# Designs tried in a protein design run: designed miniproteins, single chains, continued (5). Part 81

Each design is a single chain, and the fold is of that chain. pLDDT is the mean over its residues in the fold that is shown.

## One batch from the design tools (miniprotein)

Design m18817
Fold by ESMFold2-Fast:
Structure m18817 (fold): chain A 80 residues (1-80)
Amino acid sequence: SAMIEEARREARELGLSEEHIEELVKSLEANPGRIRISDVERILKKAEEEGHIRKLSVAEIVGLVLRVVGADVEEHGRAP
């Protein structure tokens, strides 16, 4: 899907390894339409600890997740 392809491109620009990119893609595929920010943030934190994306702040990581995944917090359903 377009969302998964965008996630791969953004992860590559962050400097994530192919292993971390695959982990991100698996999370997107396992939970289509219900990806949580926390799921993606967990993967990005692992990559940061490995030194691949340590140039980025936590705020940039969260911003990327919101932008790429279009994630909604599950606590409240969307009301028009």
Scores: mean pLDDT 57

Design m18818
Fold by ESMFold2-Fast:
Structure m18818 (fold): chain A 68 residues (1-68)
Amino acid sequence: GPARRGELAAERALMAAIAEARKRGWRILSYSAEALSEDVGRGVVRTDEGTIVAEADLKGNKVTVTVE
């Protein structure tokens, strides 16, 4: 099937959020990923200590991680 860049961005964002949770030693309770646009994806990881949100921009080659 056709490759969807937004889905790739969502996967990249989720991987970054999971890596941040693991780096912090936080227990992952649930996670989700979504394509926001053709080039931007978001990953959300809910942990026992807080929520980690990452956004990946494939065009800008940029990943942003935020802890809530």
Scores: mean pLDDT 84

Design m18819
Fold by ESMFold2-Fast:
Structure m18819 (fold): chain A 109 residues (1-109)
Amino acid sequence: SHEEEVARRFVEGLKSEDEEEVEIAKLRAIELVEDPSTSEELLRALARELVKELESEDERVVEAAKEILQLLARLRPELVVEPLKEVLETSEDERAKEAAQEALKAVEE
């Protein structure tokens, strides 16, 4: 879908080897999440792509994905609780589980 393509582009920016490009991509993702006109379908697609990145080999990508998921958990918990719980239940990556648990804590704040 168009929403899945847009979400993939936001997340692809987080994987850049250029630190400035990563920061711009992160700020754009945060702006998208905070914009009340952003569609639920696009936010759900973004959450799915970010959850996949919690298993990334690049710690910077994991940290950026976690930060955006924490923001989603605070503003739109209904869009991220189930995907994050699925990481805790199915992932074999302890770092991904820790990041998912930290993001879930933002729901309680």
Scores: mean pLDDT 84

Design m18820
Fold by ESMFold2-Fast:
Structure m18820 (fold): chain A 67 residues (1-67)
Amino acid sequence: MKLVVVYAGTSREEAEKVAEELGKLFGADSIEVVEAKTFEEALKKAREYREKEGAISAVLYEGELIL
């Protein structure tokens, strides 16, 4: 299972920490962290990873985690 965390309005370092914790909780085989410039872009990217790659995707926006 692939986990993708798309983040906007926060640091890559914070997003990587969140991705590591979620990866442990879900038992993810691979983890990817992707930057977006806006919340709307983050939602679009998360949707594309879910629809095209069958990944579990989460959005981290300004410290708020959305699954």
Scores: mean pLDDT 82

Design m18821
Fold by ESMFold2-Fast:
Structure m18821 (fold): chain A 98 residues (1-98)
Amino acid sequence: EEEERRRRELLREAILMDAEAGMYLMSAAAYKIAGESEVKRLEKEAEEAEKRSEEEGEKLREEKKEVEKEYERKVEEYLRKAEEYEARARRLREEAER
């Protein structure tokens, strides 16, 4: 039946969209973990540098802020992409039920 083939194609596309969303969620999680690790390392380096020079400590604190913002931005980008693909998958499933 042609309707059954159409339904199968829509469901296959929905599975593909869900897989893409899952990949973006994994990427967001990976960047969050990497960002937290890097920020922690820079904070420790800043504390050690501050013992030698207030200027060196301040420079590393600014670097920490920049790195933190970059990782936050990447996480937000990947989460947004995941939401887009999840919405597409939902729409395809709704269409398959019709």
Scores: mean pLDDT 85

Design m18822
Fold by ESMFold2-Fast:
Structure m18822 (fold): chain A 70 residues (1-70)
Amino acid sequence: PLSPEEAAKRAEEAANEVNKLLPNLDPATGTGLTLRAIGSWVQARFAKSPEEATQAAEDAERALREAKAL
């Protein structure tokens, strides 16, 4: 599992990358993916366990992979 600090950093990086792709996405799809990435970043930042933090970082990175696949 990731430390909460590492998980929060990875989730933040993923959310920032999704935001960079926003202008190239359909507004509805882009908004959904951005909200998912930001939500996961917040979850990682306030996770109560390394397992929760790791899952949140993975969820943010999954949103980024979906955005890149479009």
Scores: mean pLDDT 77

Design m18823
Fold by ESMFold2-Fast:
Structure m18823 (fold): chain A 94 residues (1-94)
Amino acid sequence: MEKLEEAKKLAEEALKLAETEYPDPELIELAKEVIELAERAEEEPGLEEILRAIGLILRAIGLEEDARLEGNKAAERIARLIKEAAKLVLEAVK
């Protein structure tokens, strides 16, 4: 599969897990933002999409670390999926 399609699928998996296992508004919103960015990057890859992907990766790292410190394995896993999806978007647009 192409990297953007894989990124979208990972972000959709993270969104489903966030909605069913651990309904955190920040994780849900971040997963949706990665899906939107992957769709935008298919049509208009550029510097803006690169910068947005970096921002999403940094936000996901923050949420993953917070979840790890709290011992929340579900949130940690969801944040990790979002991070990996955002990394795939970055690799596709650079």
Scores: mean pLDDT 84

Design m18824
Fold by ESMFold2-Fast:
Structure m18824 (fold): chain A 83 residues (1-83)
Amino acid sequence: KKEVLEKVYKEGYKIGYETKDLEKALEESKKFAEEVFFKEENKAINEKGEPLFKLPPEEALKIFLDEALKGAKEGWEKRKKEE
């Protein structure tokens, strides 16, 4: 879980850094986080079909989205400072 969140943050940061439009960077980072979340949800189902996440799915998704958006904002701000 922690390693996946770090991956989501790093990819968001890269998208933010490479994208000149902050709104577009946030949208792309959000889509990436959603894709990663749903892939991990499918893997994290136990033998009973129950999610292995201790949090409700909607709360876990929000954590992924928040991490990706944090990365994107930080990456975009870094690029803006270098321009």
Scores: mean pLDDT 72

Design m18825
Fold by ESMFold2-Fast:
Structure m18825 (fold): chain A 74 residues (1-74)
Amino acid sequence: MLHRLSREQALTLVRAELDLLREEGRPPLSEAEQEAFLASLARYLREVQGWSEAEVEEVVRGAREIIAEARARM
C-alpha cells in the first residue's frame, strides 16, 4: 500500500537510523538504547501506521536482527 509503510520499508528506516548514528560517530546501541529504540519503533508502527500487534512484533524481531547484524559487521 503506497500510503503506508511495508515491512521492508519499516526495516529500511531502522537501517537508516543505524547509519545516521554511525555517521555521527556514536558507538553501537547499548542493550538499554536498543530496547528504547525498538519500543519507539513499535509505538510509531502501532499508533501512527495502524499496524496490528502481530505485525509490530514481526517488525521488531526483524529490527533486532538488523541491529545484531550491524554490530557483527563493526
Scores: mean pLDDT 73

Design m18826
Fold by ESMFold2-Fast:
Structure m18826 (fold): chain A 73 residues (1-73)
Amino acid sequence: IDERAKEVLERARELAERAEEAGDEELKQSAMRIIETVENALKTEKDEAALQTIIDIAEKELRELERRLEEHE
């Protein structure tokens, strides 16, 4: 799970940077929210199944945001 979380965080940070360069403040804020959610879950969530669910949701949201950025560009 930690490797998946790390990958999600790296992708979300990259997406936030690209969104900022594109001038898409909403997309940037969404990407930053994913970063905050995943970082908080890694620090506070004790249950592996719940943590895995949070990461699964984050991966799905990140994929959708990446698609939206592609449409913007």
Scores: mean pLDDT 78

Design m18827
Fold by ESMFold2-Fast:
Structure m18827 (fold): chain A 70 residues (1-70)
Amino acid sequence: SAEEEAKLRRLQVVAGMAIMGLSERDQARADRARALLDRTLADPSLIDEVTAEFEALLEELRKQALEEEK
């Protein structure tokens, strides 16, 4: 459905941003994030939970970037 496609697109966008940010800082964590995304794409029941995890990770990365500016 359109709702399922929208949820999947949201997951891919936030996961992609988080993985890209991690790849510049921590390759092992980036690899684990890619594995989590792949697992979620195989099991759509996880989409909402994993999207929230990636959004929390993006917030963590944003705070780290802010600390580096001072």
Scores: mean pLDDT 81

Design m18828
Fold by ESMFold2-Fast:
Structure m18828 (fold): chain A 65 residues (1-65)
Amino acid sequence: SRAEVERVLGEIHDRVVDRLGDSDEARAIMQRLTDRGAELVRQGKSVEEIRRELEELMEELLKEA
């Protein structure tokens, strides 16, 4: 559901902010994660698949930060 995807993005946002603070870099990472989440929703992916893909992308982006 939309609410479950929004909850996943909120949890990811908290983790990004915990590591990078409320920074321009954190905002850029969250925009990329939000865009990817929207793409996965359009593809009809499950909440479980969306969570997995977003957590993997988050870890990759945080390693580059």
Scores: mean pLDDT 83

Design m18829
Fold by ESMFold2-Fast:
Structure m18829 (fold): chain A 92 residues (1-92)
Amino acid sequence: SPERQAALEKLTELQQRLQEEMGEVLYQSRQQKLSREETEKKLEELIEKFREEAEKLINSIKDPETKQELEELVESVINQAKKVAETSLNSF
């Protein structure tokens, strides 16, 4: 459906932004420009921002099947981002 396609495109944009911003934080961390605590805080803030933006997108969806699909995809993205953050923080 047009609604499903638009929602998936928007989620892809949000996911790409999260990956780019997390990548920058991790790059700064590897350059010893950020402490472990600063890295953890920044990564948590980015994941929270993504969740808030994704929840707004999900709440705009009228089709129940599309809404459920996006809820599952958003949780998958958040879980993967948390694992990336945990792996990075464990390297300190």
Scores: mean pLDDT 89

Design m18830
Fold by ESMFold2-Fast:
Structure m18830 (fold): chain A 61 residues (1-61)
Amino acid sequence: SMAQREQDLLNANKAVTAALNGDYETAAEHLSTLSPEQQEAVLRSLEAQDPEAAENVRKAL
């Protein structure tokens, strides 16, 4: 549904924001609410911006 897609996008944005602020546990928590495919897409996007933050979030998952 569109509402679910909007919620997923919001959770993805929260995960990225937390990760870029060094809050990897909070980022992993938001990311865990997404599907595996959406998690991978977010992590790939994060890796392009900040590969260290992406690695730390993967470790916290």
Scores: mean pLDDT 84

Design m18831
Fold by ESMFold2-Fast:
Structure m18831 (fold): chain A 79 residues (1-79)
Amino acid sequence: SIARFKRLLRELGLSDEQIEAFIKHMENIKEKLGQAKIDALLQEVEELSKRLPPDMTLLKLYEMMGELETEIVKKELAG
């Protein structure tokens, strides 16, 4: 659920503006790479949030998002 993910991002310390920007990037990733990539990202970040402090979880989330954005660029350059 997008509402559940927005709640998690707020708990990690993001502003509403940062959350909306994140959701927009996530929707773009879903369109380009498919639902399975988003489901995997959400599952991983929820698991990390149970084990790591909020700041560390947020850094890992940004890292994972950057990797997916790189996959989109590579796919677009190949097509």
Scores: mean pLDDT 80

Design m18832
Fold by ESMFold2-Fast:
Structure m18832 (fold): chain A 71 residues (1-71)
Amino acid sequence: LDDTLRRAIEAIVELVREKKGEEAAEEIRKRYEEALKQGDSRQALIAAVNEALRLGISEEDISQAIQQAVA
């Protein structure tokens, strides 16, 4: 569901904001918003996950944030 995917993406954005700061969080937000304009919610989520990983956030932290947001 798009709402669930949006919550997952927003959880990743907040995680990045907490660990890497506002500018990094806004860069991820811009990237997923552009993907959403193309109509691909899955690619938006993948882009957010990949960018968080590139910034040095662990897979475990990302997974936990997503699980908490969609639970």
Scores: mean pLDDT 79

Design m18833
Fold by ESMFold2-Fast:
Structure m18833 (fold): chain A 78 residues (1-78)
Amino acid sequence: SESKLLSQFIKKATELALKGQLSQQTLQAAEEWAKSHSQEEINALLDFVLTAEPEAAEKLPKSHLLAIAYLAQQFAKE
């Protein structure tokens, strides 16, 4: 199912972000990134993660992994 694949992808991206020495300051930067972008840009990123293969996460820049991790936290609250 799509929800299961999304969960697996977000988990993988979060693990990669943590391996990249995720700090409280880095999480704050990810939150600021999300707040400085439009809902359309955020939705485009979500569409990408829904269609991307899990292995693609290893090739993403750290900024994208942090943005995905931040969006995952927002998703869990709703």
Scores: mean pLDDT 58

Design m18834
Fold by ESMFold2-Fast:
Structure m18834 (fold): chain A 60 residues (1-60)
Amino acid sequence: LLSEIISALSANLSPATAETATKVLILTEILGKSLAQAAANLGISTATVSSLIATAKAIL
């Protein structure tokens, strides 16, 4: 479904960061979750969610 996005993120980020960034994009862009909801679902801070979205958008 997101194979090209996952590939681009994996090429530019560590495997762990690429996986987390992909999950953030699915939660926020596909499922329509807020930054706070995505942060709660992944066990990370809202600031980390925002940073990962910005990083992913810069790579894509």
Scores: mean pLDDT 76

Design m18835
Fold by ESMFold2-Fast:
Structure m18835 (fold): chain A 58 residues (1-58)
Amino acid sequence: SVEEVNKESVELIREAEGKSIKEINRVIGEALRKIGESTGKQLLEERKKQRQLLLQLQ
């Protein structure tokens, strides 16, 4: 439910407030890594699509 999602978000913020800068930076680093991994998958899929089109033209 939307209420449970909001409650979880509030708790994450509260937990972060008690963290050291080191811990916070580590969490941010992990989030950025996941974003980069997702972007990499999209790029790979686009390249496969272009290769398939080229094969159809040969």
Scores: mean pLDDT 68

Design m18836
Fold by ESMFold2-Fast:
Structure m18836 (fold): chain A 113 residues (1-113)
Amino acid sequence: EEKVREALARVAEALARIGPDKLKYDIDFSRVEEAIRKAAEKGYTVDEMAAVGLAILASEAYKRGDEELAREMVKHAVELAKKAGITREQLLEMVREIFGDEAAELVEKLLEK
């Protein structure tokens, strides 16, 4: 529970750095919390959980047609992953493990372009 709370705080900090001008809609933190809880069940660290949570938000923004916001979110997810000592490829594998191939493919596209 404490790890989930800390991971949510790190996601919130990353979203604050993106800024309200780019956040054109309210972020559903309940979905982010669900993602982070699934990562916690896998034994991931706080930084890993936060990176995965932000990556799934990026995939959701992309599905809503907000590619610019999705790119900004994935940039911050990669920064959190680097802080956790994991590679871009490892982050993609974690997303695939928790959310499946579709979410991982969307995040991969955002990382490449």
Scores: mean pLDDT 76

Design m18837
Fold by ESMFold2-Fast:
Structure m18837 (fold): chain A 88 residues (1-88)
Amino acid sequence: SASERRDRLRRRLDELRRLYDDNVKRANDLSSKVDDSDYIGFVVKQSQDRVEKAESGTLEEQIRVLALATSQIDSAILRAKEEQAARE
């Protein structure tokens, strides 16, 4: 039913929101520990702006944007770790 579909989308949104919040926390923690935090900070801010804009959209749009933001922050974390390792 439409109600069951909406409940599944809400559960998916809640799961992605938790993953997104965890990635933002990891990015902010890493940013405090690396010599060059500009890129990771930029990606976090861009992702936060996109997530906020998606709040006025459909559940499907919110899910899409959160999934993309989570992935982009994870990639920025990996890049920052690789760049920090190269400086050691």
Scores: mean pLDDT 85

Design m18838
Fold by ESMFold2-Fast:
Structure m18838 (fold): chain A 97 residues (1-97)
Amino acid sequence: SLLDAERAKSSPEIVAVGDAMRGLGLLVDAEMLKEGIPAIPSSPQQLLDEAAALRRESAATGDPVLGLLADAYERLAQGDYESAIKLSQQAVDLALS
């Protein structure tokens, strides 16, 4: 696809930094929600919508970090903050590998 070709022209370092920033943002949001502090997205439906968007982006780009982030958002929507935090950390670690 045109998006796959466009992504292939991006620096791997830029992609890795972007993925790591997304993972760190979700990690912070999951920790905040665990402590009862509002974060965006914060409703279960908004979290599932974000997970669906990340799954589509992962499928389009082949980026496994986005798949881990989608899994983390789905766990967060279920109130499984511990799994969401763990998956977000794994996403950051994978992006920076």
Scores: mean pLDDT 79

Design m18839
Fold by ESMFold2-Fast:
Structure m18839 (fold): chain A 67 residues (1-67)
Amino acid sequence: AQEKAQEAVKLYEEGLKALAEWRATGDPAKLAQSDELFDEATRLYDSLPPEVQQQTAQQMAKVLQQA
């Protein structure tokens, strides 16, 4: 269960990184990559038990604050 949560956070972080690269370069491939990563992160997040979702959301919020 926790492994899926960690993967969701990782994909979310990679999505934020791709989005930042798009903002820096204007490369549409980076925007497409960020969309795919966010979609996969969301799918994994939605599959988690509610308790794990709460913990995962907190980790994602911290990653977003550091971006």
Scores: mean pLDDT 81

Design m18840
Fold by ESMFold2-Fast:
Structure m18840 (fold): chain A 95 residues (1-95)
Amino acid sequence: GFTVIKPVDIPVTVNRIPGRIVAEGKDEKGRTVYQVQLARSNPDLRKDMAVTNLKGETIGFITEIDPNNPKIVYVQPSNDVINEALESIKRAIDR
């Protein structure tokens, strides 16, 4: 279960597939996750794959692929990959 906290619109790429972060929320464990809507599904998508911004900087990793819609993936930000892109996401969310 993903619970939406607020909508956002941030462009990303996952395994060369363009997408957008459409919401910030919480997973069933109460961890902060981002819902990403992809332009298309890809059968090669798996947990722990990197999610990058348009500059190619890693902002997080796939934690789940939505079982009802393979164009939707859930992404947990990595504290080990603190960069300008992650700070930009936080600023967009905090508005």
Scores: mean pLDDT 75

Design m18841
Fold by ESMFold2-Fast:
Structure m18841 (fold): chain A 65 residues (1-65)
Amino acid sequence: RELLIRVAEGEARGAEENAKKFRDLAEQYKKDPSKKEIADVYEKLAKFYEEGSRRARQLAEELRA
């Protein structure tokens, strides 16, 4: 049980790191109007990983219950 919780927490941390990376990229590219489409893609990727992190955290909490 504890091992599975740690795996879920690890997945959540990885997703959080990816979300931050893509958020930073989206913000960087938003400064250039010619790269708006690229910025939008990175923003969508950031939201995808933010949701993945939240779900992995939820799984870890379920395993603790």
Scores: mean pLDDT 82

Design m18842
Fold by ESMFold2-Fast:
Structure m18842 (fold): chain A 80 residues (1-80)
Amino acid sequence: SALVEELAEVIAEAMKSLPEEEQARLKELGDRVAEGDVEAFVELMKRLIEAFPELKELLKGVPLSVIHRAVVRAVELAFG
């Protein structure tokens, strides 16, 4: 959906702006999220919101299924 792609682009740019060590952590977590790891999804979201508190407001009211799809897509866009 257009919302998934829009959110994925914003999240991908945020991920790419982080230091290389944190990018490596997010890639590891993102690979696990794509495999259906719920704990990895929670940890990835926590790290993103800690680094970019504004994402909390952007994601307000967005269904978790849409956020999950946007995160998987964002990892693909950021890390290939």
Scores: mean pLDDT 86

Design m18843
Fold by ESMFold2-Fast:
Structure m18843 (fold): chain A 78 residues (1-78)
Amino acid sequence: SLFDELASKYLTPEQVEILKQIIDSALVLGTIPKELFDKLVEAGITIEKLKEIMERLGLHPDLIERVIKSFEEYLKEK
C-alpha cells in the first residue's frame, strides 16, 4: 500500500507493523494496548520521533494527538 511505501522510508518492516497496530487500535478500539508501546520503547522510538514520523506520513492531527497522549500516559506509569 502507499502507507507501507511511505512508512518504509522512516521505519523497519517490524516497526511499520507496530505502527499499523497502534493506528488500528486507536481507530477501532479507542484505546492502545500497553504491549504495543513496549515494542516502540524496545525499538528505541521516542515520543518526539513517533510524532515526527506520524506527521511525515500525513496522519490526521487528532489521531497523532491521541496516540502521543496515550504514549505519554504509558510512560508516566513506568
Scores: mean pLDDT 84

Design m18844
Fold by ESMFold2-Fast:
Structure m18844 (fold): chain A 76 residues (1-76)
Amino acid sequence: AVARRAVLVDTSLERAEEAAREAAERASKIPGVKSVEAKVFQVGDKVQVVVTVEAETYEIAERAAEEAVRLVEELV
């Protein structure tokens, strides 16, 4: 099962990439998560982070993706 969540953050591309990397690493450790991918895009003066999670169930994938985008917001 796959879930995707996106968040727009008011930070630098470099900081957002670091936050996305850390958030993806933490989310990948959630039981039932198979893979986590984070993509970072410059959008004017803001940055969009898109997290895609593959997990054993849709509920796990959605929860992990939501936690990952929340972590990105907290880390920036």
Scores: mean pLDDT 86

Design m18845
Fold by ESMFold2-Fast:
Structure m18845 (fold): chain A 78 residues (1-78)
Amino acid sequence: SEIEELEKKYEDLKREVEELDRLIEELRRQAELLEKEGDTWGAERLREAVRRVEEERRRLQQEAKKTEQEYQELKQSS
C-alpha cells in the first residue's frame, strides 16, 4: 500500500532526525571540552561538523514534512 509505504518512510525519517539531534549534542559537548582544554582549532572543526550535520537534519526534516503532506493527501483521497 502506498499509504503504508509513506507512513514507514515518515517514521524512518523522524527516527533519523532524532539520531542526528543526538549526534549534534555529542559534537557540541566535545567542542566545548576541546575549547576548555585550549584546543580552539579542534573546537572550531567540531563546530563546522555540527553545521554540516544541522544542514543534513534540516534536509531530512523538510523531506519528512513533504512525506507527511503526501500521506495526509492520500488518506483524504481514500
Scores: mean pLDDT 86

Design m18846
Fold by ESMFold2-Fast:
Structure m18846 (fold): chain A 70 residues (1-70)
Amino acid sequence: VEELQEEAFKLAKEAAELMNKRRQLVADAQSSTPAQRQKYLAEARKLGEEAAKKMEEMSEKVTAARRAKA
């Protein structure tokens, strides 16, 4: 249970870091040249998709931990 909870916590932290980087890239895109803006927005989209995947994995770990405790 503790191991699954630690894995869930790690995934949540990684997702938060990806979301923070995404926010920074969007901010940089707003103040960049049109060419750089497209690159930043594409990278921000990729980070958002990676964060969503990690949140899904975290949800699976949480569900497994609850079943192990029951």
Scores: mean pLDDT 79

Design m18847
Fold by ESMFold2-Fast:
Parts: C-alpha cells; structure tokens; sequence
Structure m18847 (fold): chain A 60 residues (1-60)
C-alpha cells in the first residue's frame, strides 16, 4: 500500500519536474509532501519521497 502510494507520488513529482520551473517545482514538492502526510504515509515512506524530490531537483 505505502509502496503503491510512493509510486503515485513519484509519478506526480516527475510530471511536475517536466512542466514546472525549479521554483514552482519546489512549491509543488511542499504541497505533495503535505498531501502525503494527510494520507498517513509512514515516516520511512515520507523520507523516501523527500529523497526522490531532492534527486530530481539535483538533476535540474
């Protein structure tokens, strides 16, 4: 369940990275992390999602 949610959020981050500027992407990351917290993702899965967002930002 958490892995499926992580994959969903990862796809949203990838889509946002292709369509948004770096500044707008950073704002989208904050909104997606808040949504993931509201969806009650485990702390471990949230940390993995934050790591994915940082890796995508590093490639820009």
Amino acid sequence: SDDELLERYRRLLEYASKTLSEADFKKAVEELIKSAIEDELSPETLARLEAVAKEILAEK
Scores: mean pLDDT 80

Design m18848
Fold by ESMFold2-Fast:
Structure m18848 (fold): chain A 83 residues (1-83)
Amino acid sequence: SMEKLKRAEELIKKAQEILEEAKKLAPNDHRLLLDAGVDLGMARIALGVAKLKPEDEDSNELALRLAERALKSAEETLEKIKK
């Protein structure tokens, strides 16, 4: 569904903004930033694939789930840095 793709795009954008803030606060925390960056990268790839055939609900669902994971990873990364 187009709604899932739109939501995935919004979640990926939010995750990117959170990770950019985390990088500014702790640029030397390479391992923590790398792990969250991998989750974001996987979500971006899945979204790109889903956009090639937006009527494929399985691809749309995967893109959404990976986007949700990327956001959670970004938020957890920022929380750990703030401690």
Scores: mean pLDDT 86

Design m18849
Fold by ESMFold2-Fast:
Structure m18849 (fold): chain A 93 residues (1-93)
Amino acid sequence: RAAEIEELLREMDRLALELRRAVEAEDYETALRHAERLKELVLRLKELDYPHAEELARAVAGALLLAARMLEEKGELEAAEKLRAIAEEILAA
């Protein structure tokens, strides 16, 4: 389980970087796929009783909400709404 948690944390770090790059490249489909994967990883860490899962959930949700705000400023309202919804699902779990 420790090895699984370490692998999940490494994947989350990589996905967070790729999400930022996708937003910068205006590749919103890729950004949304990475956001959904981050949600899955956060939920998996909670299932594994990772002691910092709640802190990670808030950090990931915060990053997605910031990205959504940036997309709203660019007029990308649909992508922004989807990112906000994913962030809210992470916080609700």
Scores: mean pLDDT 85

Design m18850
Fold by ESMFold2-Fast:
Structure m18850 (fold): chain A 61 residues (1-61)
Amino acid sequence: MMTPEELSFIGAKELLLSAGLSEEDATKASQDVVDRAKKENRPVTMSDIAEAYLRLKEAAA
């Protein structure tokens, strides 16, 4: 079984790729989301992923 960290990274990356982000942006955003959640001793939430997506969309506007 994959670790919770590995599952969270894969899940976040797949969602961001499906939302239309590039592989580079999806990888970076997924890693940042996982690292932040790990540093805060909490699980990755859908809100973390959504916020990362919105920030990247705003930066690209």
Scores: mean pLDDT 77

Design m18851
Fold by ESMFold2-Fast:
Structure m18851 (fold): chain A 93 residues (1-93)
Amino acid sequence: SMAEREKKLEKIENALLYEIEQARKAGESIEELDDKELLEEAERGARQVLESMERVRAETPSEEAREKLEEVEELIEEKAEKGKKLREELLKK
């Protein structure tokens, strides 16, 4: 159902926002400029995906719109995972 999809999307969005915040904090603690720039680039990419999701959600739900929303949900999950891995790698150095 759409309500179930919205709840799942909010959960993914919250997870992505959490990783963005953690990446930002990690960037503040590092000495290397290049590592900070990589974190900022990852955050920017994630925000662009969230904006695309909002645009898709605002459209009247059709079968095609629902499929597009699923694709955006997957992209958000991938961005969150990528951000987490980038943060962990930076903290090891």
Scores: mean pLDDT 61

Design m18852
Fold by ESMFold2-Fast:
Structure m18852 (fold): chain A 55 residues (1-55)
Amino acid sequence: GAAAAEAAAGGGPTLGAAIGGSLILSGRDKTGREAAEAAGVSPEEARRMGERNPG
């Protein structure tokens, strides 16, 4: 959602990708995708980062 996208944009690309990946892995694909796009990374890359850096 908007709050996740804003947090991702403010936290920088790596933080945004980690948030996006975590949300995708949690089964919130839409929100995770929005956060990843806000961070400027692809949803697949965000998912990979979330898998390697869970939490």
Scores: mean pLDDT 62

